# Designed miniproteins, single chains, continued (3), part 98

Each design is a single chain, and the fold is of that chain. pLDDT is the mean over its residues in the fold that is shown.

## One batch from the design tools (miniprotein)

Design m11391
Fold by ESMFold2-Fast:
Structure m11391 (fold): chain A 82 residues (1-82)
Amino acid sequence: MPKIVLTVSSLVSKTGIENLTESLKEEGKKHNVEVEVKTGDDAVVLEVDGEVIYKKKVSTPEEAIEATSEAAAKLREYLDSL
């Protein structure tokens, strides 16, 4: 079973992270994929089965939101390809 790990920056609001986590876990369940969302410090990272497919360093809340949206879009694109 593929495992996807999305690491988001702590610069994103707690509520935003919780809502994103719930949404992505539900999408993963529909495709029999395990999705884990983690909070890091200064970077947004998307991993599929241990391979980094997206990484962006962020320094502002606006950059963190944009990078998280880009990573989430890539995650959804991967799920839709299954």
Scores: mean pLDDT 81

Design m11392
Fold by ESMFold2-Fast:
Structure m11392 (fold): chain A 105 residues (1-105)
Amino acid sequence: DKKEEIARKAVEEARRLAKLASQYNEERGERLAKLSKEMEEAIENKDFDQFIKIAKETLVLTQEIIIEVQLEADMTGDPELAELAKKLQELRDKLSELMLQIKKE
């Protein structure tokens, strides 16, 4: 099932987002980790409408985190925060692309 394969890749990207976000803020990382688990459960139940809903919530929360990290990077000049914001954006973009692929299947 091509749709399930793509959805499982999206869960992997969501887990990577959770791990990176936890380096900045543990509570935000835990929230993303919970969403990634809910995405996985939706795949197990073959509920792709629920999967898309949770994936959208993941993208929104990730964007909020990126904005906060980028603002702190700009204010402090911390290159590690700038790099973290970039990595979070790259993973968010990949998750978004995988969601578009799921809609085509």
Scores: mean pLDDT 88

Design m11393
Fold by ESMFold2-Fast:
Structure m11393 (fold): chain A 60 residues (1-60)
Amino acid sequence: SELQKLIFEESQLTLELMLLRLQLQEAEKNNDPNVPQLQAQVDELQKRLDEIVKEVEKAK
């Protein structure tokens, strides 16, 4: 069903976002010049996750 697909996508994006946030935290601790790029990637995944969460709520 559509709801099951959205829940699966939410779970996958949540895991990806968690891993990327850990990478960002490590980069920040090391004063990595790629911090702004990693932050942008986190922000993009968060926007996608927020959209999926809204779609899950609508599908109920």
Scores: mean pLDDT 85

Design m11394
Fold by ESMFold2-Fast:
Structure m11394 (fold): chain A 61 residues (1-61)
Amino acid sequence: AYTPEQAAAGGEGAAQAARDLGVPEEERASKLGETGAKLGREGRAEEAYKMTKEASDLLGL
């Protein structure tokens, strides 16, 4: 399980990876990562993890 801080960092990392990769799914993956980061900062670690995982799955990570 992620801590809220780890979930926020993961979401931000996934959003940045989406932008850097320039894949067709970049915009959606970036938004999912940003939402995960926001939820992580709000202490919603489980919800943040789900968003970050979906972003990573879209990027093939």
Scores: mean pLDDT 70

Design m11395
Fold by ESMFold2-Fast:
Structure m11395 (fold): chain A 113 residues (1-113)
Amino acid sequence: MVARVGTERRPRSVEEVVEEARRAIEAGADEIIVHMDGAKSAEEGIRAALEVARLGKEAGVPVIVEGGLAGDEEIARQVLEAGAAGVLIPSAEEVAKTNPSAAEGVKRLRELI
């Protein structure tokens, strides 16, 4: 069973996300997905992901960190070092990270047409 914590529809505090992750582990979750964008702020999203990654590592449950913030290489590195099994970046956010300017893309396309 996969447990999702910190979803966008219900923004969570760090304490709420960590408690949801603990309950999921106790319920026998095979995997936990932490959504960074579901926190009240970017800093809280990063902190929640780091705490849940550590809990998963200690419990032997793989934690996947999801969200646009996970597309940042420094943030992705921090959560992986904390014990996350991986990061999952939404395709739209991944495109935005690899092509930092949609305006540049539109300009280039118009120069070719």
Scores: mean pLDDT 66

Design m11396
Fold by ESMFold2-Fast:
Structure m11396 (fold): chain A 92 residues (1-92)
Amino acid sequence: MEEELLERAEELAADPEAAAAEAARLRERAEALLAGASPLEEVEIARELREELLVLETARVMRTASREEALEALRRLREQTERELERLEAEA
């Protein structure tokens, strides 16, 4: 549920060092998975990493905006990312 993603984002927003470590881990994992991947495999990898990316972006918004604004940003990013992945999958 979005409430669970928002709660995780709040934890990361309160701990910038933990957020930086999580971002570094996500980047390393993405680089490893994307090495040699086909376009279709890239879409599958993006789907797997989407939740972590949404949490990190929501945490970033929470540092400078209200909780309500962060929730709206999470919903917008989630919808946008889902539509982009569906489009890429259809074209792959």
Scores: mean pLDDT 74

Design m11397
Fold by ESMFold2-Fast:
Structure m11397 (fold): chain A 72 residues (1-72)
Amino acid sequence: SELEERIQKLREELKKLFDEAQKNNHPEALSVVEAFHKARLAREAQRPLTPDERLAYLEELIKTVKEILKKK
């Protein structure tokens, strides 16, 4: 339950960052989100992600998007 709560919180944070990137017409941030999504789908095609892998994926994506938004 704690792990799922953490994952949900990160999903909400990512959604807010994505909405801000769209509002500011930030193509680099949007492109990174799409690239991460494509990489995740390719990985899941090999085997299901564990909850820990899903958490790590979301944390890395959020970190990357924040760095890109901070540059501009």
Scores: mean pLDDT 76

Design m11398
Fold by ESMFold2-Fast:
Structure m11398 (fold): chain A 79 residues (1-79)
Amino acid sequence: MPSPEELFEEFRREVEEVAREGLRRGLSLDEMYARISEVTQRYLARFEELYGPDEAFEERMGREALRILLETAEELARR
């Protein structure tokens, strides 16, 4: 069973990979947002199943997803 920190790192890597693949494939920001949102919801559900609800962890995951999306938007704007 992963620790909360290990789960967060898996989540971060998967969101970063979704963003990288989206940029590589020429997906729109809306399409990348939808995919990142789906990943975020899956990891939130998995965390709640393993550890129970934790608003601070949920907020941290949401902020990380938003950070990656904003960095991806900046990269897309430079192209």
Scores: mean pLDDT 82

Design m11399
Fold by ESMFold2-Fast:
Structure m11399 (fold): chain A 85 residues (1-85)
Amino acid sequence: MSKHEKDLRKVKDKSIAVLNKTGKELNTPDIAKKAIKEINKLTKEVSKKLRLLSDKDQDRLLTIFQFRLLSIVSEAWLESKMKRR
């Protein structure tokens, strides 16, 4: 149903907020927009694939996807904060 929808929404919201804030601060909003568009593309592709899979496969891939996405996004958040201190 939508058990993980909220988690994905929070991850997306935080990543967008960080990119948008950093982009404005660096006066490079164009880069922020491009990053957001790429993230949106990935989200749509993964969503489509998951809907076509069996329940068991969805669970496995959701776990892997969530873990990888969390790792990538968390690393980006930490690096952004560290660079700005």
Scores: mean pLDDT 64

Design m11400
Fold by ESMFold2-Fast:
Structure m11400 (fold): chain A 74 residues (1-74)
Amino acid sequence: SPERAARRARRSALLERFFTFAGELVNDKSLSLEEQIEKVREKTRELIREEPELASFIERAGRWVIKELEEAMK
C-alpha cells in the first residue's frame, strides 16, 4: 500500500533525524547529561508537533535515545 510505504518512510526519516541529533549530543563534551536529556525532550516535542499521528512512536524513540545517552555517560 502506498499509504503504508509513506508512513514507514516518515518513521524512518524521523528516526534518522533523532539518531543524528543524539550523535551530535553524545560528541558535545560541553553539555552535561542533564542538558543533553533536556535537548532530546525538546526535540521529541518538536517532532511530535510536526507528526502528531506518530506521537507514540516518536515518544518511544525519544525515551530510547535518553537511555542511550545515560549509558554513554557511564
Scores: mean pLDDT 82

Design m11401
Fold by ESMFold2-Fast:
Structure m11401 (fold): chain A 71 residues (1-71)
Amino acid sequence: MAETIRNQAQLLREASAALDKGVQRLKQEKAELTAEMNQIKAKRLQEESEELSDLKHTLDVEAQRLEGLAQ
């Protein structure tokens, strides 16, 4: 009787510990994924910023040329 209860308690403790480890791993994976997503997002924004800067420069040069022709 007593040994069966102890064995069952031990199995429950082992199961609980396994669940806790699972929760900790998921939290760590989420934090790591968030960091990676932030890096991807930052790189994409920088790339889009460069494309917009190039476009603005092209428009500015063309505007200056047209203004020069109008003067």
Scores: mean pLDDT 66

Design m11402
Fold by ESMFold2-Fast:
Structure m11402 (fold): chain A 97 residues (1-97)
Amino acid sequence: MSAELGPDGSFELEPPDGSTLRVRFTVPPGDVQDIRVLRNGKPVPGERVETTRLSEREWETTIRNLESSDRGRFTVVVTLSDGREVGPLGGTAEVVP
């Protein structure tokens, strides 16, 4: 399954037990200080989240060992070095077994 990120960096997720979420997204121009994932407005613990820079402006966030109880609205938040919190310009969320 795959879904396109909304304008605010949000997407709905109903993961099967044991699945992995991969979110690929493009960040706006500027120096990235932090990237975090929220579930229903609350941070997903950083130890569950693996974030990798793929290019100058393309990043990937992975969350493994999802359960059906992890269902909800997920949001990618990019914090720039000037302190601004913004959504990605676009991206896709994919759930794999």
Scores: mean pLDDT 82

Design m11403
Fold by ESMFold2-Fast:
Structure m11403 (fold): chain A 77 residues (1-77)
Amino acid sequence: SLEELRAQAEQAEQRTGDLESNLFTTTLQAEGDAKTYGEEAGKIGQKRVDDAQAAYDAARAEYEALKAEYQKLLAES
């Protein structure tokens, strides 16, 4: 239903926002760790950034798909 798609799109939007914030914080921590503890700590932090980026990209793609489906049904209603 339109209400179900709206709820799914809103949930996906919130998740995308949470993961964007996590990516930002993780990136800052990785940069700080590299400056404070050296290159090896920075590399460990970069792996966490890469994982956070992948999670964000996946969530954003899901949100965009749900948003498009919701907009299509809204236009047909």
Scores: mean pLDDT 86

Design m11404
Fold by ESMFold2-Fast:
Structure m11404 (fold): chain A 67 residues (1-67)
Amino acid sequence: TSMSEIANLLAKKKRELDEKYGEKAGEITRAISQAVQKAVAENPNITMEEIEELIERVSKEEIKKLE
């Protein structure tokens, strides 16, 4: 797993969320970025599949908080 691939995946998700949620996307993208950074720091052997699953889980949780 490369940091470049992780950065590209995060950038793609951020663009998707910005287009769909506008101003509220900032909170979602911050939560996703923080969760991914923690996961990578705690598990250097984390796979891209696990990162993608984490992004989707955190995204779903944060979206539920939108009113």
Scores: mean pLDDT 80

Design m11405
Fold by ESMFold2-Fast:
Formats: structure tokens, C-alpha cells, sequence
Structure m11405 (fold): chain A 74 residues (1-74)
């Protein structure tokens, strides 16, 4: 499991409510559109999560959090 510094944990904790909202919205979107291709749904999810990160973090902090918290996406 990735080890987080106190600074990285604080950044992730700040993003958690927005990331949870994005995930909930994505679940609702997929449920409302059962014929949506998985690749389209995943692309929308990645874009929404990236937008939250970019809106709240510097480019350097965003790259660090993506590498540590979302390794499967990089």
C-alpha cells in the first residue's frame, strides 16, 4: 500500500468529499444509462476526478497524488 506523508494525507482528505461526490454522480449516471459503454463511463469518471484534483491542487501536487493514490490510472 502507498505510504502517505502528512502533507499528502491532508491534500487527499481535502479532496475526499468532492471525490466521493464524483463517484456517487458516476454511479447514478451509469444506473440512468445502462447502455453506456464501459469505456465512455470510465473516461467520464477519469475526467471528473482529474478536474477535481486540478481545481484543488497545484500541477506538482496533482501529479504526486495521482501517482500515490491512483496508481492504476498512471
Amino acid sequence: DPALTPEQRALLDRLMPQLQAVFSAQQARVAANPDMPEEEALAALYAAIRAVIDANLSPEQAAEILRIAFPDWV
Scores: mean pLDDT 74

Design m11406
Fold by ESMFold2-Fast:
Order: structure tokens, then C-alpha cells, then sequence
Structure m11406 (fold): chain A 100 residues (1-100)
């Protein structure tokens, strides 16, 4: 028989917590850091300034444990930077939604 709706929800929430725990153990990423990554991605999408988008994506990388300068994105277009920011935002939103 199909699982009760409450059990399906509990399993999804447990899966999200497990992913968050794995991220915390391998990259020291907490729910608060995921919310900050989402905010930085939204700021990169909203601005038409390539330099600002590079700075926001460099900040995301630093939260993830990568020491990068904004200049590592110099060869990417603003559109490519916004596409990367949208993908990051969508991924973070899916994880955060499972924790709601």
C-alpha cells in the first residue's frame, strides 16, 4: 500500500537533514550558511554589474571552503554568472524547502 502522507513527509525531512548533516561534516555548511548562499545568489541575479556578480559568487565559494578571488570569474559573461547563480539558488531552495 502507499505510504501515509505524514510518513512520506517525515522521510523527506529526514533526507534533507541527512544531506545537511553530510554538508556540515564535509564542508561545514549549516542551514544558516545555506540561507546566506541563497541571499548571495539572489543578489548576483538581481544586479546587472558583472564585477558585483563575481564578488557574490566568490563569497559563495568561500562559504563552501574554496579560497577564490572574484577575478577567477573574469572570463565568464554576466549571463553565465547569472545562470550559475540561478542554479545555486534553485539547489539551495530545494534543500531548504525540505527542512520547512
Amino acid sequence: PPLPEEEVRERREEGARRILKDLQEIANITEEKLKEIKKLAEEAIADDDKEKAQEKLAEVARILGEEVEPSVFDDLTLEQLKDAARAIKEGVEEILKLLE
Scores: mean pLDDT 74

Design m11407
Fold by ESMFold2-Fast:
Structure m11407 (fold): chain A 55 residues (1-55)
Amino acid sequence: MLARVVKDVPPSEFNVEALKKGDIVEVLHTGKYVLVRNLKTGVHVVIPEDALEFL
């Protein structure tokens, strides 16, 4: 399923890649944190669920 990023997510110790507000990602797993695939790079990123709007 697809989701839109609703706030900027900087790179961190858990994520080598940043996400920007407005990016479209594929949701792979949901929980307290959401595992997503960045559609631009194919890289998997873990972000908080409050950073996503499900499409």
Scores: mean pLDDT 76

Design m11408
Fold by ESMFold2-Fast:
Structure m11408 (fold): chain A 78 residues (1-78)
Amino acid sequence: SAALEAALEAIKAATTLEELRAAALALARAVLAEEPDVRRAIGEALRFIGYVIEAELTGDLEAAKAKLIALAEELLAR
C-alpha cells in the first residue's frame, strides 16, 4: 500500500511531536481507507493516536516512534 508506505516513511522522518502526530494521523487515515472491517480499522487508528498521546505525556518521542514503526511494518506485511 502506497499510503501505508508513505505514512511509515513520515513516521521514520519525524523529529518532533507535531511531525509524529501528523504521520500517525496519515497512518490512521490509510488504515481507515484500506481496512474493510470498519470496527477493526477504528481500533487500529485509536491505537496509533494513543501512542502519540503517550509521547506527549511522557516526552518520549523515540518510544512512541518505535511503536508506530512496528505497527506500520506489521500492516505492510499483511
Scores: mean pLDDT 80

Design m11409
Fold by ESMFold2-Fast:
Structure m11409 (fold): chain A 88 residues (1-88)
Amino acid sequence: SEKEKKIEELLEKIKEIIRSDPNLSDNEKDALIAMVERVKKMVRNGEPEEKVAAAVEALREQAEEWAGDTPAGKEVVKLLEEVKELIR
């Protein structure tokens, strides 16, 4: 669907921002990217909206904890809020 395509595009953009963030360690980048990939898989599998939203919220909390004070981290949080709006 158009909604699923938009969600996947936003999640790919989030992965690119995470990969390029100099404030994140390689281990933190790997963990956040794995969380993004899990959300993508849940969306593709048609998991319930509340379950997908919970996974997005967990990813948002982790990104905020590790990079919330950085411009890149704030952009990731903003894009994850857009993903949450599309899941509804």
Scores: mean pLDDT 86

Design m11410
Fold by ESMFold2-Fast:
Structure m11410 (fold): chain A 102 residues (1-102)
Amino acid sequence: MSLEELMEKLEELKEELVRLAEEKKMPKEFIDSAVATIESALNAVKAFEAGAWSPEQALAALEASRAQLEAIRANEKDPEVKAKLEEIIEVIEEMRELVRKS
């Protein structure tokens, strides 16, 4: 999968997470935090592809986003929300591997 395809998948998963969190009546603070973290990962890849960020800068930002999402997942009780966060984390890890190989 290309970085462009992974970005599209991450944007889709972000929308799915927001919808699921709304259905589960999760706190706005949870939704806002998760969305901001996912958007940070997307912005890091966009900046890297635009030539504005080095691979090292993009990798550091993606690792920070992954770590934050893992912290959110660790505190989550709902198994469906946990599974969606895991899918998002896996996409970010795939992004990191492609950035590292670029």
Scores: mean pLDDT 87

Design m11411
Fold by ESMFold2-Fast:
Structure m11411 (fold): chain A 87 residues (1-87)
Amino acid sequence: APSVVELFERYAKKLLEMASKELSEEDFKKFKEIVEELLNKLRSGEMSLEEALKEVRELRDKAPPSLRSALAMLEQMIREVLEEQKE
């Protein structure tokens, strides 16, 4: 079975591809930085998926409307990975 990090990376790659088509260059750069930071923390073991979910929720609440949709999709992706880990 793929690891939590492998699942996150796979889903994140697809989400970043979609976001690159919908977001402005500036907003996409910010979103990519958020995704890459979370992935690095997950790979190092510094952060759990549950902690990543909390951080994304806090970022979404503070984000401009242009980023909220992408952050909501990221939140949903993390929830799906967490549900797969319960099996």
Scores: mean pLDDT 81

Design m11412
Fold by ESMFold2-Fast:
Parts: C-alpha cells; structure tokens; sequence
Structure m11412 (fold): chain A 91 residues (1-91)
C-alpha cells in the first residue's frame, strides 16, 4: 500500500541519517588516531547499509519498481559514504 511504502522509505531515510551521523563520528575517531573506535563505527555504518539492502530485496520481491528505485537512491548515498569511510581508514 502507499502507506506501507511511505513507512519503508521513512525507515530507509532514518538509516541514511544514522550513517551520516556515524560518518561524522568516524571522521573524528580517525583524526584522533582511534583506529579501534573508527573500525567499530564503520561496522555500524555497514550494518545500517545491510538493513537498507534487505528493504530493497523486499521491494524487489513485491515487484514494486517505484519503491525499489527510491530505495536504491538512498542505498547509493549510503554506499558512497561507506566507501569514503573505508578509503579514509586506509590512509
């Protein structure tokens, strides 16, 4: 339903906002030289991304192409942030 699709998008958007917040904490941990904390924050970011991928999988099973496209957009933003975090951790 439209209401259920809206709730899924709201949940996915909250996962993206959490990843953005975690990324700021991640950058601080990297700057402070706290590699263990940075790795723990990165794992939390990857867990949030994994949850968004599960939501995308559900949308694809439901054959809701519009919902899947909107979820993919959110996932693409999350994947970009996670990729940037992984690149920073290698430096």
Amino acid sequence: SMEENQKMLERAQKLLEEVKKLYEEFKKAVKEGDKKKAEEILLEMEINLGMAHIMLGVAKIMKDDELAAELQKIIDEMEKIVKEAKELLKK
Scores: mean pLDDT 89

Design m11413
Fold by ESMFold2-Fast:
Structure m11413 (fold): chain A 91 residues (1-91)
Amino acid sequence: VEEAEKLFKEGKYEEALKIYREIAQDRSLPLETRLRYQLKIAEAYMKLGKFKEAYLLYKSILTFARNLLIPPPIIDEAEKGYKKAKELLEK
């Protein structure tokens, strides 16, 4: 986890993305934890200029979180990212 954050800070977004994807797919982890890593994946897509992938992932997180009574901070972060990715995608 900390290694992925270090990779992200170093601009190694694709390497950080790989680690975040592995964590987000771990079904032994709580749903809230998996959604936090989905947010990290979307953020990595934004850094890589993959705005379409980021937009779709933020939208997916929002739909899923709202249906499953997920805490507001995850919804708030996903909504901010969704709006930003949509703005960048339309340019």
Scores: mean pLDDT 78

Design m11414
Fold by ESMFold2-Fast:
Structure m11414 (fold): chain A 64 residues (1-64)
Amino acid sequence: SREERLRLAVEIARRYMELVDAGKSLEEIQAELDRILATAPPEYQPELRALKDGLLAEVESLRA
């Protein structure tokens, strides 16, 4: 459902923020977000993967 996709997107974004604030490495952030993505239904994975890729690009840019 739309609500399930939104909840997963919010969870990914929230966890990303927690890991960035904790000073976790790019590799640790990627691994944790990949773990969350793996729990998502297959139909949501392309959208959530795009979100993950965008968030990783953001932290890489901020740490450049």
Scores: mean pLDDT 83

Design m11415
Fold by ESMFold2-Fast:
Structure m11415 (fold): chain A 85 residues (1-85)
Amino acid sequence: KYLEEALKHVYEALVAIERGDYDRAIEHLQKAIDALEKALQEKPNPYVEEALKHVREALESLRAGDRDKAIEHLNKALEYLQKAL
């Protein structure tokens, strides 16, 4: 449940970034963080931990206006989430 929810929100954030809708991207990243935190609470997983770190880094990069760095971190988060599934 929570991993699929996080994956959906990371994907929707990437789509929002591509469209230049940074406010919507930030909303989706916050929801992804919430889902990943809940996933870790139910079952600790080092890949989920790494995904969460990268989603947080992407959120900070996006708030700082660094689009390319945000995308790089989200792609890393997707790689780790794929390993956790």
Scores: mean pLDDT 87

Design m11416
Fold by ESMFold2-Fast:
Structure m11416 (fold): chain A 61 residues (1-61)
Amino acid sequence: SERERLQRAVSRAIGLVIGAIGAKLEGNQEEYDRYLAELKRLGEEHPELKDFIESLIEKLK
């Protein structure tokens, strides 16, 4: 269902944020950049979540 698809996308976004924070704490810039790129892609794949995902990316910077 559409709702289940969006719930999975939100869960993935949260997982990517956690991964990005972990990479930042480890000083792993390459992994951090990869997580940010995946978050941006997720927002492009789910336009209805774009503003939410962009707010997460901004908080990570």
Scores: mean pLDDT 85

Design m11417
Fold by ESMFold2-Fast:
Structure m11417 (fold): chain A 93 residues (1-93)
Amino acid sequence: SSKQKEVEELKKQLEAAYAKAEELVQIFGLAYAVSPSEEYQKLLNKATSIAQQLKATLQKIESSKEVSDKEKEEAKKLLAEFQQWYEKEAKHL
């Protein structure tokens, strides 16, 4: 069904976003280790926080017998937050 496809697409998007967030944790962690700055600390902290949120959301969806509309909207909101932060703050470094 279209609803089942939507859930599968969300899982794939969450998996991809989580992988990217973990990559950013490594990049900003190395940047902070080489050149400690408040900017890199904030980027590292945000990347770490959003990676944890993405993982938790993915695990919740994977463990759910049926994914509710609320859970789908929360996942979409988190993906949008990650994309907006990446484009505005993280991508240009």
Scores: mean pLDDT 86

Design m11418
Fold by ESMFold2-Fast:
Structure m11418 (fold): chain A 110 residues (1-110)
Amino acid sequence: MSLSEVGDEFNKIEDMAFDGAPEEEIRKKIMELLKKSSEELLREMFEDIKTVLERAIELLENEELKKRGKEVAERIEELIEQEEIDLEEAAEVLLEFLKLGKEINDYSMS
């Protein structure tokens, strides 16, 4: 897979999460993506996700969402720094990222 293809697949998973798909289905889709992707592509994807998250939290007025965003960004940084990426840990971090993203989106539309 290319970085663009990994990004497209992740965007589809994000759309499913934002549409209220069950957590188990989202986790399965994340694991499928992680298993299909090279470690190099996963690190690049995590760096892109972290950058997007850090930009989003800079614009947040809500201190609780900002704090949660920083915690998720720190966990993504820890995944990037791993010599061998723990795919189960990565799936849990990405799931939390998607949950936070939905809450930020819902807050912004209120």
Scores: mean pLDDT 81

Design m11419
Fold by ESMFold2-Fast:
Structure m11419 (fold): chain A 68 residues (1-68)
Amino acid sequence: GSVLKNRAIAEVQVLLNSPDADSQQKAEYQQALEDVLNAANDQEAFNIARDLAVKDGVRLIKVAVDKI
């Protein structure tokens, strides 16, 4: 039940606490945290956090490539 939702909350909080997150990313992560808290079920909450992490990961890879 609550295990997946608690995991989703923890994953979004890790992104919020990242020192590499800018103000725009922190606003996006705050919105995602609210979406996770309001999710209809645990699986939906986990999917929201996972999709956000994938999106952030792709963005970080692009920035790293542009710096090389």
Scores: mean pLDDT 69

Design m11420
Fold by ESMFold2-Fast:
Structure m11420 (fold): chain A 101 residues (1-101)
Amino acid sequence: AAAAQARRDEYGHRILKAFNAMVEALNKGDREAFEKALEEIERVYREMAADGLITPEQAEVMIRAVREAGERLYERAKAGEKVDPTEFSEELGRELARLTG
């Protein structure tokens, strides 16, 4: 229980760091940094599935939601809008609801 929770906390920390890197890349218009942040998030979800913390199907849904939310925010940032972590979280929540409903 304690060891499993510590692993979940470590994955959560990695995801949070990658989301912050993605938001920073979006606000700088740095497509390469944006893609690297996406790749790290995808890697973390796949590792979580391999570790048995989520199913492979759940990992696929999360990866798809993050990619779609990130691409939408990238287009908005290119249009001159600033992106913050709260806006990313709200957009991700909308995509997750769409993909799971």
Scores: mean pLDDT 79

Design m11421
Fold by ESMFold2-Fast:
Structure m11421 (fold): chain A 82 residues (1-82)
Amino acid sequence: ATAALVAEAVAALRAGLARLREGRLEEFVEWFLRHAEDVERIVAEAIATDGFSPAEQAAARAVLAEARRLVAEWARELEERR
């Protein structure tokens, strides 16, 4: 069911963000990349699905946006260390 996949994606994104903030980027990136192609579609389906509150929809989008921003920031830091 799409709702179950969406809940899993959101939970994993929150866990990934917590790990990234603690400097454990490798674990987060591995998880994120495993789901990268599907995460965007799953989150979009969640936002379009009945039964999700506006707050839950906003949270899903916010977590995904934050994860992408942190990954981009990490890439920038890696370039600066060269």
Scores: mean pLDDT 60

Design m11422
Fold by ESMFold2-Fast:
Structure m11422 (fold): chain A 69 residues (1-69)
Amino acid sequence: MNEEEARALYEEGRELWRAGKTEISPEQKEVLEEVARKLREIGDGVDEYLKLKRQGKFEEADKALGSTK
């Protein structure tokens, strides 16, 4: 899995939050966990991403990854 695939899964997780779904369903949790797992393989900032992701702070998570997109 590369950056493009990890980014796609991350965006799916963000879309679930943006859709006004404040509670995490099993499907939403699997998407976010899959993104977290893949990002662990590609970057040193993944532990910070995981922490911020769990708190719903996706903007801060993006900064931890060094992403500007």
Scores: mean pLDDT 62

Design m11423
Fold by ESMFold2-Fast:
Structure m11423 (fold): chain A 74 residues (1-74)
Amino acid sequence: SSLDAKIAEIEALVAKLKAETDIEEAERIYMEIGELIDDAVDESVRLGDEKSMQRLFDISREVTKLGEEIRKKK
């Protein structure tokens, strides 16, 4: 499904963000992830896809923690 493809892309970007040592690039990746999550969440809600919603909530919590770490380095 298009949701599965978007979630896979988000997970790949999260892995890249975890390995990123450049703060400016990390912020770029973080923003890109946020936009993709927002779009994927909207689609999952419209479709009533509970499994995708759960996966996206788990990913969103991890991304929020990563964003806080980036913010602390500023």
Scores: mean pLDDT 86

Design m11424
Fold by ESMFold2-Fast:
Structure m11424 (fold): chain A 63 residues (1-63)
Amino acid sequence: GSSGGAAAGAGAGDGLAMGDDELARKQGENGHLQAGSEEAAKATAAGKDGREAQLAGVREANR
């Protein structure tokens, strides 16, 4: 359905917060997601910016 954003506030805000936490947990269960998280963590530890860290994580996860 493409009604626009009539009920966007119902689950988008809270859903995103919980989704992020659940995603972090599932990353431990899925090695592929963990590889992306590890790459982002390495980039952050190396002193890279959050944007670069995210890009590294996305790249690895999307491999």
Scores: mean pLDDT 58

Design m11425
Fold by ESMFold2-Fast:
Structure m11425 (fold): chain A 73 residues (1-73)
Amino acid sequence: AVGTTYPEALEAFKKKDYEKAIKTLDKLIDNLRELLAQLKASPNANPEAIKMLEEEIKELEKLKEKAEEELKK
């Protein structure tokens, strides 16, 4: 079960708790990458689900990069 969600990461980011946002995003990205690997390994993989997960991971990585840049300032 995925315990961490995108809304949770967004709320941390909105509160300017960038350390918490990065930690939350890291866990979510890792979970989604594991799911993506499992889907790609399946002979019955849904191409739409794969594409949606890849796009979601990319958006989460962008948000994490923004949080990391804010911590460096």
Scores: mean pLDDT 77

